Designed miniproteins, single chains, continued (5). Designs and how they scored, part 25

Each design is a single chain, and the fold is of that chain. pLDDT is the mean over its residues in the fold that is shown.

## One batch from the design tools (miniprotein)

Design m16843
Fold by ESMFold2-Fast:
Structure m16843 (fold): chain A 110 residues (1-110)
Amino acid sequence: ARAAALEKTRALAAAGREQMRRAVELIKEKGKESYEEGVEFIRQGGMLVAGAHLESGDTALAQQSIDLSDKTVKDVKENKEDSEKMLATVEAGGAQLDALADQAVARAEE
């Protein structure tokens, strides 16, 4: 059970990071033209990292992961006419989500 939970947590955390990386790449390459696709990747990233925290039973950190992705989506929407600010927003959100993903994996390894 413990080894299976760790494996699932690692897979979900890695998948969440990958979705956020895709959001950063799309916005960096295509700016505001990628807005809708970037937003979808941000939401998927948050949900996957939340799933990693739920695997360890941490509903508060799962909710924090969702709240972070929702805030990042809102901030990206508010900056959609400024590609540089939009990119900076996604990069900052991605870094915070990476930290939450690291925390999920570290918790599961205990």
Scores: mean pLDDT 85

Design m16844
Fold by ESMFold2-Fast:
Structure m16844 (fold): chain A 95 residues (1-95)
Amino acid sequence: AKEEAAELIARAIVERYDREAQGLLVVRLLTRAGRPYDEAQREGDRVLAAPSEEELRRVIAEILRTLSDEELRELAEELAERGSELAREALELLE
């Protein structure tokens, strides 16, 4: 369920945010999760450097899978509140 939720949330992020905002969001999420800033910034740079939308979704989903179920649920709740149906579906998988 966590893998499926991460994939849905990654798709929601790609649909709602431009590439720069996606990179910044990833840095913020990882920093909030207690990851060192330099590590978070490297993951943000990976998002910015993704050569295709398919690879972008894969990279973001991989990063999201490193978050706890609670952190992933909080993100899904925030995106669902902003009108993301994909995030709402992901939230159901995490409940």
Scores: mean pLDDT 84

Design m16845
Fold by ESMFold2-Fast:
Structure m16845 (fold): chain A 75 residues (1-75)
Amino acid sequence: MPAPRVALRALTPAATEAEGQALLEGLKTAVAFEEGREDMSDAELNQLIAERYAGRVFRFTRADGTEKAFEVVVV
């Protein structure tokens, strides 16, 4: 069975899909670093993110006070 696809769903009006995609790529990089493997496939990274982060919400506040939030969803 192929690995699940994961995405970051925007939860606030200021959050964009492009920012969600950039955050997902950052998560993939972080997971590969945590596993000590630079050679992880996209399929392996998607599976680990789905298993570890599905339903988790990431929030951050910009310097201008704008709050952005994204939820990890399995597509």
Scores: mean pLDDT 77

Design m16846
Fold by ESMFold2-Fast:
Structure m16846 (fold): chain A 103 residues (1-103)
Amino acid sequence: AEEAARELLELIKEAAARLPDVDPADVPDPGTRAAIEAAKADGSGLNLFLASLGLIGADPATAARFTELLAVVGADREAARALLEELAEHFGLAPEDRAAMLA
């Protein structure tokens, strides 16, 4: 499960790295398009994370691999927690930052 969590993290990081080069107009999913536009406007970690997930979902092969890895990680509480902590650090989604964003 640790290897699966690492692969998931890298898939999400790779999607996030591609965001600056993505034209929202070329994105057919309205939710993903809105997330990319919001991320470009405010640069928030939450919007960057959501846009990254949407980009993963846009490619059927990547979405299938993501789902396979997520099933493996989701069965292991420690691997799932470690992945969530790494994602929170990468996107700046610490509890304090999330609370401030919702205020």
Scores: mean pLDDT 73

Design m16847
Fold by ESMFold2-Fast:
Structure m16847 (fold): chain A 71 residues (1-71)
Amino acid sequence: SMEERLARFEEELRKHFSPETVEKIVAVMRELLEKNPEPTGDELYEALRKAGLSGEEITLAVEAFRRIEDE
């Protein structure tokens, strides 16, 4: 389910980010998944950039997403 996928993504993000930043990234991903169940890493990158995350934060979040999707 979307909720199980988001929970797994959130757990991975918690290894690298504060709880506040994790909540922000998860909210962005939730909106993407509601529009497209198979968003690309590039779409996530742009959504996180618009949400005001730094380049370093975006890179780590997109890498976490790709790891979960590719494994």
Scores: mean pLDDT 82

Design m16848
Fold by ESMFold2-Fast:
Structure m16848 (fold): chain A 78 residues (1-78)
Amino acid sequence: MTVEEAARQAIEDLEKGADPEEVIRRLAAQSPKAKAAYDEAKTLEEKVFAVTGALSQEVPKELADRLGKALAEALRKR
């Protein structure tokens, strides 16, 4: 699975009501840079911002923006 495919799957999972913590953990595992950012962050919110920031350099901007919005919406529902 490529990082881009993992990001698209993450958006679909979040839109279906998946837990953002589980989604961000799976997504971080797909990229060494994202995993490093995830491991350095302490809170779920920090992990979301760190992983999304790292992935924005590896995926198209439109996909990164969609992922960020899906994660933000999922976090607001907790």
Scores: mean pLDDT 80

Design m16849
Fold by ESMFold2-Fast:
Structure m16849 (fold): chain A 107 residues (1-107)
Amino acid sequence: LELARTHFNRGITEYELGNYDEAITAYQEAIDILKNNPEASTSEEGRELLYKAYLNLANVQIGLGNYDEAISVLQEARDYFKAQGDEEKAETVQQEITKLKEAKERA
């Protein structure tokens, strides 16, 4: 959890500095650690951090105009939370996917 949290915090810092590629790398590192750690995937803190990392990664991609990549990130998040039995997070992510698809069609 601490290593994933460190990468997540780095993602926030890089994003605030306008270093979007570094922010993407940091959030992806946090996601990879959390997904491959059973302790993190079964803990509420780990699932919450993973949820935030997915949303932040998608937001960076949206800011760059990479709507298809953002949709892909959110679809991975939805499927992960559904598999974990977290129907509430899965549904929230599905709503974000729908909004983003509509935004892409208007762009």
Scores: mean pLDDT 81

Design m16850
Fold by ESMFold2-Fast:
Structure m16850 (fold): chain A 72 residues (1-72)
Amino acid sequence: MLDEEIRRTALALRDAGATDQAIIWGVKAVEAAFEGNEEEADRYIKLAEQAGATPEAVKILRETVERVREKR
């Protein structure tokens, strides 16, 4: 499940026009959310924004992280 969520997130961020660096931070945010580290997940989302994630990519990231939080 984690690997599938990571693949889907990376593809969605790429399709939304995120830079490679923003995708790397976005994947780390999803991993942190699965580990239960909400503070680290939020930190990685901010790093993705700084690295050139589009508003659409940031929205996808926030929704994915929130969905993962709800399932644990």
Scores: mean pLDDT 81

Design m16851
Fold by ESMFold2-Fast:
Structure m16851 (fold): chain A 70 residues (1-70)
Amino acid sequence: SRAVRLAALREIQRLTGWSEEEILAALRDPAARAALVERIAAAILQEHPSLSREQAVRRAEGALDALAAA
């Protein structure tokens, strides 16, 4: 839904400091998308240091998948 996509976008912006335009552009380039996943995962670990890297990466991927589901 639009609400789920908007929530995912706002959370990614909060964690990364990236603009909506930068985030959406990254979704269209596999290398940029991979870099965005690493950036989001690093930010998640900074806020939630008890999480594993694998858990943080899964959360990052889930957020981008929710955003990509138009």
Scores: mean pLDDT 83

Design m16852
Fold by ESMFold2-Fast:
Structure m16852 (fold): chain A 84 residues (1-84)
Amino acid sequence: SELEKLKQEAIDYARKAMGAAFDAFVKAVEKNDYRKASEALRLIDEAKRLIEQAKNAKTVEESQKILEDAKKLYERAQKLLDEV
């Protein structure tokens, strides 16, 4: 169904965000940049929350909003990874 496709896409983007944030965390720790490491951990926590929200979403509209949030989180995680 369309709902299931959107939920899966939101989960996939949130997982990508988590991966990028984890890579940023590792690089930040290697550089002793504890501020960016802390920021990366917050992005990982946000990704975990979005995965849970996506799994529990009951409408197409709700799933679309979560997908948009997951895409924005992925952009934030990639930016942090590029800056670290």
Scores: mean pLDDT 92

Design m16853
Fold by ESMFold2-Fast:
Structure m16853 (fold): chain A 98 residues (1-98)
Amino acid sequence: EKKEIAEKKIEEFAEKYSLDKEELKEIIEKTLNGDKTPFEIAKLLLTDDNPDVRRAAVEYLGILALYGYEEAIEPLKEALTDPDERVREAARRLLSLI
């Protein structure tokens, strides 16, 4: 169930940001297998001046959390207090799926 939702979110994210879906899946699998680098980068992007970049970081962290990457949950909760409403809404929607 959650894995199917996560796969749909990967497709939506890849299409929205013009990324290769299979390459994005590989990055997620690397994170789940212990390479924290993509996760740490996403956390840094939550502090970006551009709300569109922060929203993308929230969407990516949400996908990780849907795959069971528990470390993504706390940064998602922090995004609920973001100054931009679109960033807060993305975090609320993704947390509701976890």
Scores: mean pLDDT 83

Design m16854
Fold by ESMFold2-Fast:
Structure m16854 (fold): chain A 82 residues (1-82)
Amino acid sequence: DEEEEILRALLERLGFSEEQIEKALERFKKEYEKLKKTLSKEFSDHELAQIAMGKALLEIAKEAGDENLIKSTEEGLKSLLE
């Protein structure tokens, strides 16, 4: 999936470990499956994947305590949902 590769590449560039990246990808897949069941009538599959990617990125950023990444990810998610 293109969004999985984008998320992986982003987290690798930000210096996250392989373990952290795999956890983020697992969260992405779970959130994407959930969103497809709940919001598929309001958003396209690619938009749902972008939202799921943002949510997975936000959780890993919070666990890492990366305030800049938390803020930028929250702003990105707000833009996607508005």
Scores: mean pLDDT 80

Design m16855
Fold by ESMFold2-Fast:
Structure m16855 (fold): chain A 65 residues (1-65)
Amino acid sequence: SLEEKIREAAEELGVSEESVRSAVEFLAEHPDELALRVATHELSRGSGKSEEEVRRRLLELVGLL
């Protein structure tokens, strides 16, 4: 489920579930490449994880919408 994947992503990235959920909600409202780049960059800075890893997780989550 989307909720289970949000929990998994939060654990893997070392961020709060609220941070991941906010990113997914933002991308649901703005389904474009620019929004994906912005969300990826912000979550990467907050998590300390690479943009490549963050982008992969966000694309998986958005694919469940």
Scores: mean pLDDT 81

Design m16856
Fold by ESMFold2-Fast:
Structure m16856 (fold): chain A 77 residues (1-77)
Amino acid sequence: ADALRAEAEAKIAEIEELLKDPRVPESLKKTLQSLIDLLRSLLAQMERRPSPGLEERLRRLLKAADQIIEAIKNELA
């Protein structure tokens, strides 16, 4: 639980750094902001009422976020 929360918080921080990059298109910044909002929503739900279903959703969202971040970094290279 704590390790998954720390991973999600680290991922939010990584996305926030990408949002500061002027090379990232506005359309992708909107996608990144939506990912932050979803991650924060799931973390808040887990803090209030932890469940295996919420942990699974968070793990899936983290994997999706990793793929999106890598795609954006490749576009910027």
Scores: mean pLDDT 83

Design m16857
Fold by ESMFold2-Fast:
Structure m16857 (fold): chain A 92 residues (1-92)
Amino acid sequence: EKEELEKRKKELQARLEELRARIEELLARDPSFEERLEAAFREADEEFLKKAPEFRERYENAKSEEEKLEIEKEFLEEHEEVLRRLEAFVEE
């Protein structure tokens, strides 16, 4: 479980690096993309900020390592979903 989470974190980091490179390429080709990118990030950030306090509270109230790992897994899944949506946005 813990090893699986570490692998997923590394995979997420690699995907973030690929997304960053793609964004830099798009910004170089189309300056107007910056405004659209800011709008997409604002939506993603707002959605994440609504969920982050709930995850923090659940993590602080968790009484076992198993509960903490499950909460970390859910939090990672939310990050992966946001990244997936941003990846889809830049591929349009």
Scores: mean pLDDT 75

Design m16858
Fold by ESMFold2-Fast:
Structure m16858 (fold): chain A 80 residues (1-80)
Amino acid sequence: MPLPSLEELQARLDELKQQAETTTDKEKLEQLKEEVIELANQLASLWQTETDPERRAQLERLLEEAMRLSEAIEEKIAAL
C-alpha cells in the first residue's frame, strides 16, 4: 500500500478535530482521543522515515496539530 498523502492525513485530522468540537459525549471523546493518538503515532513513524525535507516539515506540523488535539480532548474529558 502506498504511503498516505499529506492531503489525506490533513483531511483525517480535520475530521477528528470537527468531531471533537461537536461532541459532548464522554465515551465518544475517549474514542476520538484514541483515534487521534493512533494518527499521531502514524505521523511520527512517517516523519522518522521521510527523506524529503519539505514533506518532513509538513508531517511535523501535522504531528504537532494532532498532539494539541489529543491534549484538548483530554482536557475536555477531564472537565466532564
Scores: mean pLDDT 83

Design m16859
Fold by ESMFold2-Fast:
Structure m16859 (fold): chain A 91 residues (1-91)
Amino acid sequence: MEDYEKLKQGFDDGIVTGLRLALEGKVEEARKLAEEYGKSDDPYFRGLAAGIELGLRIYEMTPEQIERFLENMDLTPEARELLKKIIEKKK
């Protein structure tokens, strides 16, 4: 697998991980995971760290801002379902 493909996979997985942990009230745990993974030389774990950070930022957005992200970003089906769940909880 190319390094870019590993980074992209980690990033997609990281968004899901960050959103899931935020929904569980584990924002500080997610930040610590992103910090630790960001120290890795492995492209997958670097992607995972970046994805977690983005997931946490999206979680802090308004429902309207999250809906715009859903329309404009190429997100995995799992990430899209988590974002829909977050929007419903915030409304």
Scores: mean pLDDT 81

Design m16860
Fold by ESMFold2-Fast:
Structure m16860 (fold): chain A 77 residues (1-77)
Amino acid sequence: SMSPLIEKLIQQLPEEAQEPFRLLWEDALKQNKKPEHILEVAFALMVIGELETQKLDPKKYPKELQKLQEQAEKIRK
């Protein structure tokens, strides 16, 4: 299931991006059985996946992208 932090991040995304992100997040959880890598998978899907959020402009969504980067780094450590 999604963590409360991920749910908060989804709510910060544009409405059109929220539902696609939830679906891809659920798919990532099925594929990645290592909890420590879940945020890295979600971040990668947002950047290079088929989500419209892959087209996020850092100037338009700087806080959302920064939070995802920070979370991915925490899991990597």
Scores: mean pLDDT 55

Design m16861
Fold by ESMFold2-Fast:
Structure m16861 (fold): chain A 106 residues (1-106)
Amino acid sequence: MELLEKLKEKLKKLLETKDEEEKEKLKEEIIELIEEAAKESLELAIEAVLLVIKALLSTKDEEKKELLIEVLEEAVEILEREYPDDLEAQITVGLARIAIGVAKLE
């Protein structure tokens, strides 16, 4: 899906950039893409969250971890809002919370 390709590109840019203004812009754009994914389908929402989890667990940069944790916290809220009674969404939220916990432990 084109939306997931755009998300993947923005996550890569976020991990590579040293510009603070660009980091904040990319964070907002990533959250917008997750919102779009969730409105389109549960499958896209789950894949979007998994891409953010992979990015979070791949980085050793503490500032980038903090930004991606904020993105995942927003993604959890989006999934809980759009798919409150879906088991697959609940499992994905659980995985996101575990990833946040692991990232915070370092």
Scores: mean pLDDT 87

Design m16862
Fold by ESMFold2-Fast:
Structure m16862 (fold): chain A 85 residues (1-85)
Amino acid sequence: SELERILKELKELLEEMKELLEKAKKGEATNEDILRAIGIVLRAIGLKLDAERLAKEAGDEKSLKEIEKVYNEIIKTYKEFLKIA
């Protein structure tokens, strides 16, 4: 399903964001890593907005809750990254 595709992509973005956070904790984050982190957040916002529309149309509140959880983890990880980088 489209919501399953969005959830999978958000999980992949979360793993990338976690990788960037670990790099920042080691003092190895570059300006390119900061731009990548911003790009991840922008993509995640777009995917969340698409998921909200699709879930409303389908009445699939359960899939939306799973997507919101992963999205919130991306944003939390990004905020932690920004404090260090």
Scores: mean pLDDT 90

Design m16863
Fold by ESMFold2-Fast:
Structure m16863 (fold): chain A 77 residues (1-77)
Amino acid sequence: MKNEIEIKSIEVEGDLVTVTFGTKKNKLSDEELKQVVDIAKEEAAKRLGVPLENIEVVSVDYDPEKKTVTVTLRVTR
C-alpha cells in the first residue's frame, strides 16, 4: 500500500487517540483496513509511550466520499 494511505491528523485526548488517514482509493479491502488500524495503534503506542497490548480499538469509520479512515483507540496506562 506504498504511499496510498497517509496520516492527516492525530488527536490525543486523555486515554483516547483519534487517527485520521487519507486514502487514494474509494474502496479499501479488509486487509487495507487492518493495515490502517495497525498503523494507528503503532502511532498511538509511540506517542504515549505504551505497549501495543495496552491499546484497544474503539471504532473504525470509513468515508469513501472524503477518502478518509478515522480510527479511534483507547489506551490503558
Scores: mean pLDDT 78

Design m16864
Fold by ESMFold2-Fast:
Structure m16864 (fold): chain A 75 residues (1-75)
Amino acid sequence: SMSAPPNREVLEELREKVGTEVFLQLLEHELAIAQQEGDWVAAAELAEEIGRIYEEQGRLEEAARYFALSKEYRA
């Protein structure tokens, strides 16, 4: 499911305020929490979002790893 437009807008605003590097660190921290709690739905969504940011920044190897991780958690 690709719902939750308000969350995407809030996340984009946060990224603008803290910068991409800090924002990625926050998302990676949230992903680690989701993984520890076994929340594979949240982990898949966070991995996809991290992958999209790396892709946007031209970091295609990192982007591919996070997209693969997201796909694995959805399987």
Scores: mean pLDDT 80

Design m16865
Fold by ESMFold2-Fast:
Structure m16865 (fold): chain A 90 residues (1-90)
Amino acid sequence: MEAEREELKEKALEQGKKEGHEELTRLEVEMQDRLARGEPIPEEDIRRLIELRLEIAREYIRKHAPSEEERQRLLEEVERELAELERKLL
């Protein structure tokens, strides 16, 4: 249990150290803690979370998309879904 937790934390932190992933992990933890306590999530934190998730998704798509056409399609879908998520959280 402890070893499994540490491994997941290490993977999250190692991915997060690249291009703001550490900030994303921190924001997600803080948001979950606030929600568990029934506290409102600041609009600033919600917008920052969405921005970081977009950056991570764009980088992933850039590296793994099989073609330029698929890259553009995936980017449009990700941007749409994250914009919808932002609206739901606000």
Scores: mean pLDDT 66

Design m16866
Fold by ESMFold2-Fast:
Structure m16866 (fold): chain A 65 residues (1-65)
Amino acid sequence: MSMEKKLKDALISKGLTKEQADLAVELLKQGKSPSEIGYELSQKFPGIPADGVATLVEEALKEVG
């Protein structure tokens, strides 16, 4: 499976929705940091904390490669 699919699956397993995981992977492709991704997701999806999302992204990256 592609690295992108592994990242999406890891993010979903950690609590993100498919839409949130899709956006996070697109931002990673753009070279955004976990903290920048957390901020963008918190702005577009009200109710999720930016720091919490950043932590999930960092954990997914450590698990996938």
Scores: mean pLDDT 82

Design m16867
Fold by ESMFold2-Fast:
Structure m16867 (fold): chain A 86 residues (1-86)
Amino acid sequence: SLLEEANEKFKQAQIELSAGNVTVADQLILEAIEIEKEVLPQLSPKEKQKLLAQTKSFLAEYGDKLSPETKQALEDYIKELEQALS
C-alpha cells in the first residue's frame, strides 16, 4: 500500500541518518510526506491519529538531525494532520 511505502521511506531515512546521509534522509522524508498527504482524505480518524502520533515521535527523535527545511516540512505536516482531525 502507499502507507506501507511511506513507512518504509521513514525507516530508510532513519538508516541514512545513522550513516550521516542527511540529504538522502531528507529526500526520503519529503517523499513519504507527499505520499501520506495524497492518501490523507481517504484515511479513517484512527489512521490519521496514528500518523499524527508517529510523525510527532519521529520529529522529537530525529528532527535535530534533519535539514531545517525538512524539519519545517514535518512541523507543517503535523499541523495539517491536526487540522484533518478537527
Scores: mean pLDDT 88

Design m16868
Fold by ESMFold2-Fast:
Structure m16868 (fold): chain A 65 residues (1-65)
Amino acid sequence: SKEIELLKKNIEYLEKERDRIAALAAQHTAQGNTELAAQSTALGDGVNKRIERLKKKLEELEKKE
């Protein structure tokens, strides 16, 4: 279904953003920018929670299709 395909694309996009944010957090840590590293980590946590919610919705939709 279109909704399932859109959810899969959104999850893939968010997983890519999560990985990018994690790399950025590691870079800030290596540079001694602990405040920016903490901010990037918090952003990554937010993205992870969104991914979890979308994966749960995807699972529910796949069971009903």
Scores: mean pLDDT 85

Design m16869
Fold by ESMFold2-Fast:
Structure m16869 (fold): chain A 74 residues (1-74)
Amino acid sequence: SMMDEKLAEFREKIENASLEEQLELAREYLEEGMDGDAITAVAVQVLIERGASSEEIQAFLEGLGEIEKEVRAK
């Protein structure tokens, strides 16, 4: 599906992205109507696979939560 294709694209873009770039990408895809749970699942999986620390994962989740609140308020 188009959403599965976009989710795969998101995964590829975040594999080597900084925290700031990951959060900007997550905002873009959320604003385009992608499911927040799907974005969270893919991003956490990529971070685990590349050996990210629990601190890095937590920072991403905190940032994503704030972005989701902002996007939902619009």
Scores: mean pLDDT 80

Design m16870
Fold by ESMFold2-Fast:
Structure m16870 (fold): chain A 59 residues (1-59)
Amino acid sequence: SIEEKLERLKERAKIYEKELNKIAPTKITVEKLDDEKIKITITINGRVYEFTVPVKDVP
């Protein structure tokens, strides 16, 4: 389900966020935009990067 994919993606994001925080202040947020799209926001050292990923492309 979409919820299961979102949960797994959030879990991976949390792991990456922890590792990156050893180098620079980092926050990774994963948000469901709709049934077909997920938004990933990465804030690193005060810079914000946003990506929109189709749910079908999430493992």
Scores: mean pLDDT 81

Design m16871
Fold by ESMFold2-Fast:
Structure m16871 (fold): chain A 91 residues (1-91)
Amino acid sequence: VSPAFREEVLRLLDEVKKAVEEAYKSGKITKEQYDEILKLIDSAKTALEQGDLRGAAENLRKIAELLQKYGINPELAKRLQVAADWLESQL
Protein backbone atom coordinates (compact mmCIF):
# COMPACT_ATOMS: atom_id res chain seq x y z
CA VAL A 1 0.00 0.00 0.00
CA SER A 2 1.38 3.41 -0.96
CA PRO A 3 2.08 5.84 1.94
CA ALA A 4 -0.19 8.43 0.25
CA PHE A 5 -3.13 5.98 0.11
CA ARG A 6 -2.56 4.89 3.72
CA GLU A 7 -2.64 8.55 4.82
CA GLU A 8 -5.85 9.05 2.81
CA VAL A 9 -7.52 6.06 4.54
CA LEU A 10 -6.34 7.30 7.97
CA ARG A 11 -7.81 10.78 7.23
CA LEU A 12 -11.04 9.10 6.09
CA LEU A 13 -11.20 7.16 9.39
CA ASP A 14 -10.69 10.43 11.32
CA GLU A 15 -13.61 11.97 9.37
CA VAL A 16 -15.72 8.90 10.25
CA LYS A 17 -14.79 9.24 13.94
CA LYS A 18 -15.88 12.91 13.93
CA ALA A 19 -19.19 12.11 12.17
CA VAL A 20 -19.91 9.27 14.63
CA GLU A 21 -19.05 11.49 17.63
CA GLU A 22 -21.52 14.11 16.32
CA ALA A 23 -24.20 11.42 15.78
CA TYR A 24 -23.73 10.18 19.37
CA LYS A 25 -23.78 13.70 20.90
CA SER A 26 -26.97 14.56 18.95
CA GLY A 27 -28.69 11.35 20.17
CA LYS A 28 -28.84 9.79 16.68
CA ILE A 29 -27.03 6.63 17.84
CA THR A 30 -26.64 4.84 21.20
CA LYS A 31 -23.45 4.60 23.27
CA GLU A 32 -23.18 0.91 22.32
CA GLN A 33 -23.42 1.73 18.58
CA TYR A 34 -20.84 4.51 19.01
CA ASP A 35 -18.41 2.16 20.83
CA GLU A 36 -18.90 -0.55 18.17
CA ILE A 37 -17.88 1.82 15.35
CA LEU A 38 -14.89 3.18 17.33
CA LYS A 39 -13.69 -0.40 17.88
CA LEU A 40 -13.92 -1.07 14.12
CA ILE A 41 -11.97 2.15 13.39
CA ASP A 42 -9.20 1.06 15.80
CA SER A 43 -9.16 -2.43 14.20
CA ALA A 44 -8.88 -0.90 10.70
CA LYS A 45 -5.98 1.34 11.81
CA THR A 46 -4.18 -1.63 13.41
CA ALA A 47 -4.67 -3.76 10.28
CA LEU A 48 -3.23 -0.98 8.08
CA GLU A 49 -0.19 -0.55 10.36
CA GLN A 50 0.43 -4.33 10.23
CA GLY A 51 0.01 -4.54 6.43
CA ASP A 52 -3.13 -6.69 6.79
CA LEU A 53 -4.94 -5.40 3.70
CA ARG A 54 -7.71 -8.04 3.92
CA GLY A 55 -8.41 -7.19 7.57
CA ALA A 56 -8.33 -3.46 6.82
CA ALA A 57 -10.79 -3.84 3.90
CA GLU A 58 -13.16 -5.99 6.00
CA ASN A 59 -13.20 -3.42 8.82
CA LEU A 60 -13.80 -0.53 6.36
CA ARG A 61 -16.76 -2.43 4.86
CA LYS A 62 -18.25 -3.10 8.32
CA ILE A 63 -17.93 0.59 9.23
CA ALA A 64 -19.62 1.56 5.93
CA GLU A 65 -22.51 -0.86 6.62
CA LEU A 66 -23.06 0.62 10.10
CA LEU A 67 -22.90 4.22 8.79
CA GLN A 68 -25.52 3.31 6.17
CA LYS A 69 -27.68 1.42 8.72
CA TYR A 70 -27.64 4.36 11.18
CA GLY A 71 -28.01 7.03 8.47
CA ILE A 72 -24.62 8.64 9.20
CA ASN A 73 -23.09 10.54 6.26
CA PRO A 74 -23.74 8.41 3.10
CA GLU A 75 -20.73 10.05 1.39
CA LEU A 76 -18.34 8.65 4.03
CA ALA A 77 -19.93 5.18 3.70
CA LYS A 78 -19.36 5.29 -0.08
CA ARG A 79 -15.74 6.47 0.35
CA LEU A 80 -15.10 3.60 2.81
CA GLN A 81 -16.46 1.07 0.27
CA VAL A 82 -14.22 2.54 -2.48
CA ALA A 83 -11.17 2.35 -0.16
CA ALA A 84 -12.01 -1.27 0.76
CA ASP A 85 -12.41 -2.19 -2.94
CA TRP A 86 -8.99 -0.66 -3.66
CA LEU A 87 -7.32 -2.52 -0.76
CA GLU A 88 -8.83 -5.84 -1.96
CA SER A 89 -7.57 -5.13 -5.52
CA GLN A 90 -4.01 -5.27 -4.08
CA LEU A 91 -4.44 -8.88 -2.80
Scores: mean pLDDT 87

Design m16872
Fold by ESMFold2-Fast:
Structure m16872 (fold): chain A 108 residues (1-108)
Amino acid sequence: SRSKIRETSVRLTAEAIRAVGAYIDYQLGLISLEQASEEIARAARRGRDAVLDYMKAVDLSPEARRLLEEAARRFEEAERAAREGRLEEALRLMTEGIRLFDEASKLA
C-alpha cells in the first residue's frame, strides 16, 4: 500500500539523517570513531529492520521481493562496514539500500 511505502520511506530517511549526522560529527571532532561507527551501525540495522517490516506488511511481486532482499543485504553490509570503521563505505551502502527500496516501491 502507498501508506506503507510512505511509512518505510520516512523510517529510512530518518536513519540516513542519523548516519550522515554521526559522520559529520566525527569529521568535526565532536565524537570519536567508535561512537560514529556505533551510531552508523545502529542506523544501518534499523534500515534493514524497516525493509524487513515492509516485506512482511505488503503483498509483493517476485521482482519487488528480490530488490528488497538486495536492499536488506546492503544494510547488513553497511552495518559491518561501520563496525569495521569504514564509515564512507557504510554510508554508500546505506544509500544503495535506500535506492533499491525506492525501485522496489515502484513495482508494488
Scores: mean pLDDT 91

Design m16873
Fold by ESMFold2-Fast:
Structure m16873 (fold): chain A 73 residues (1-73)
Amino acid sequence: AVPLSEELLEAVRAGDVAAIRGSDAPEAAKRLALEALARAEALGKVFGFPEELVRRLALMLAEAESWALQRAL
C-alpha cells in the first residue's frame, strides 16, 4: 500500500464519503480512508468529541494505518 493522496486526505477531513468512493485511487486506499473516517466518527459518538476533533482524528488514523502498512512490507 502507498500513502493516501492529498485528495483522499482532504475528503477524509471533509467527511465526504462520496468523494472518497468516487476517487480514482486504488481500492485499498479508498477502504483505508473510509475505515479511518468511520472509526473516528464512532469514537466521537462514544466520547462526545467535537466535529473538528473527529475530523482531525480521522486524518491521524488514516495516516497511521498507511504508515503501519508501509512498515509491515
Scores: mean pLDDT 73

Design m16874
Fold by ESMFold2-Fast:
Structure m16874 (fold): chain A 91 residues (1-91)
Amino acid sequence: SMYDQLLAALKELIEYFEKVNPEMAKIMKEMVEAAERGDFESLEKLIEELNKKAVEYMKTLSPEEAIRVGMYVSSFVASLLVLASLRRKEE
């Protein structure tokens, strides 16, 4: 299903960050759990926390690596919001 494909993509991004920044990976895991519960209040706070950690991490990287990390974080958040939307949509 589209839901399962999105969840798999989110897990692959989390595995990438577990190798390069485990703290960000931990926040990303908590975001998936919040999205699956429909806990948008916790999700909003976690998005802010992830963005703070991402900015701090990107400052330690080359410009090319910083752009890549920024793209991955943006892709993760966008995919997670789609996943949360699908979780609530029944037609």
Scores: mean pLDDT 83

Design m16875
Fold by ESMFold2-Fast:
Order: C-alpha cells, then structure tokens, then sequence
Structure m16875 (fold): chain A 59 residues (1-59)
C-alpha cells in the first residue's frame, strides 16, 4: 500500500542519515544498501536506501 511504501522510505532516510552521521563513505553505504536488497524481507528497504544515496547523497 501507499502507506507501507512511505514507512519503508522513511526508515531508509533514517538509515541514510545515521550512516552518514557515523562517517560511512558513499561506497560503504551503497554496499550496505545492496546487501539489504539481497534479502527478500529487506529488499524494498535496500532499494529505497540506494535511491536516496544516489539522489540525495550531497543534500
């Protein structure tokens, strides 16, 4: 549903901000997002995280 998709995206933003605050490089964040995509249960989260990294990494 639209609401579930929003919740996944919001969680991905939190993960992105947390990883950036922790000093992870962009490449390290991409690797973590791809690892999430390899698990069917976290695939959507990993996909949203990767999208945020690519579109918003320098915001």
Amino acid sequence: SHMVQRQIRDRARILYDSQRSSGLSIDQMIDRARRLQNNPQTRSLGRQLLQIIRDDMLR
Scores: mean pLDDT 81

Design m16876
Fold by ESMFold2-Fast:
Structure m16876 (fold): chain A 78 residues (1-78)
Amino acid sequence: MKITEEVEKAIKEGNLDKAEYIPLKRLLEIYRKSDPEFQKEVDEALKKADELYKNGNFKEALDILREMLRKYVEKLKK
């Protein structure tokens, strides 16, 4: 399924946290595959975020992914 369609559906449902979560999770899954040193941290964060997401805690799940992206961006600033 195209990620764009899932994001548009979440926006139409008024669930902006879910709309942001979907593309961010996919981006982190890509970064995880390209950076083995970052893989362990991403795996742990995705596991915790997925648990929160399944329980309907979309904002908390999104916050975990945002923090992981922030850590990755800081690593790239060298």
Scores: mean pLDDT 78

Design m16877
Fold by ESMFold2-Fast:
Structure m16877 (fold): chain A 94 residues (1-94)
Amino acid sequence: MRAALEEMAREAEELMRQGKYEEAFLLFVDRALELGLISEEEAEELRELYENKDVEALQARVEELRPEAEARAALLAAYVLAGNAIKVELEGPP
């Protein structure tokens, strides 16, 4: 499980280095769902919050997931990637 999550993180980082923050988020969610690391319902919620640019709701979910960070690592990472993609769209790339 950890090795798969690390590989997914590496792919996301490589896309982010290319300025493809939205693609990094979407690919990470798709792979997490394919590997059974998140549910279809969780993937739908992530995409909805991203489309709505609801940073406050994303931050609330990150804080809710912190106590379970090890068990919910993929979901937590997906929420962080969503927030990064929104920030880049609103503020420009770092």
Scores: mean pLDDT 78

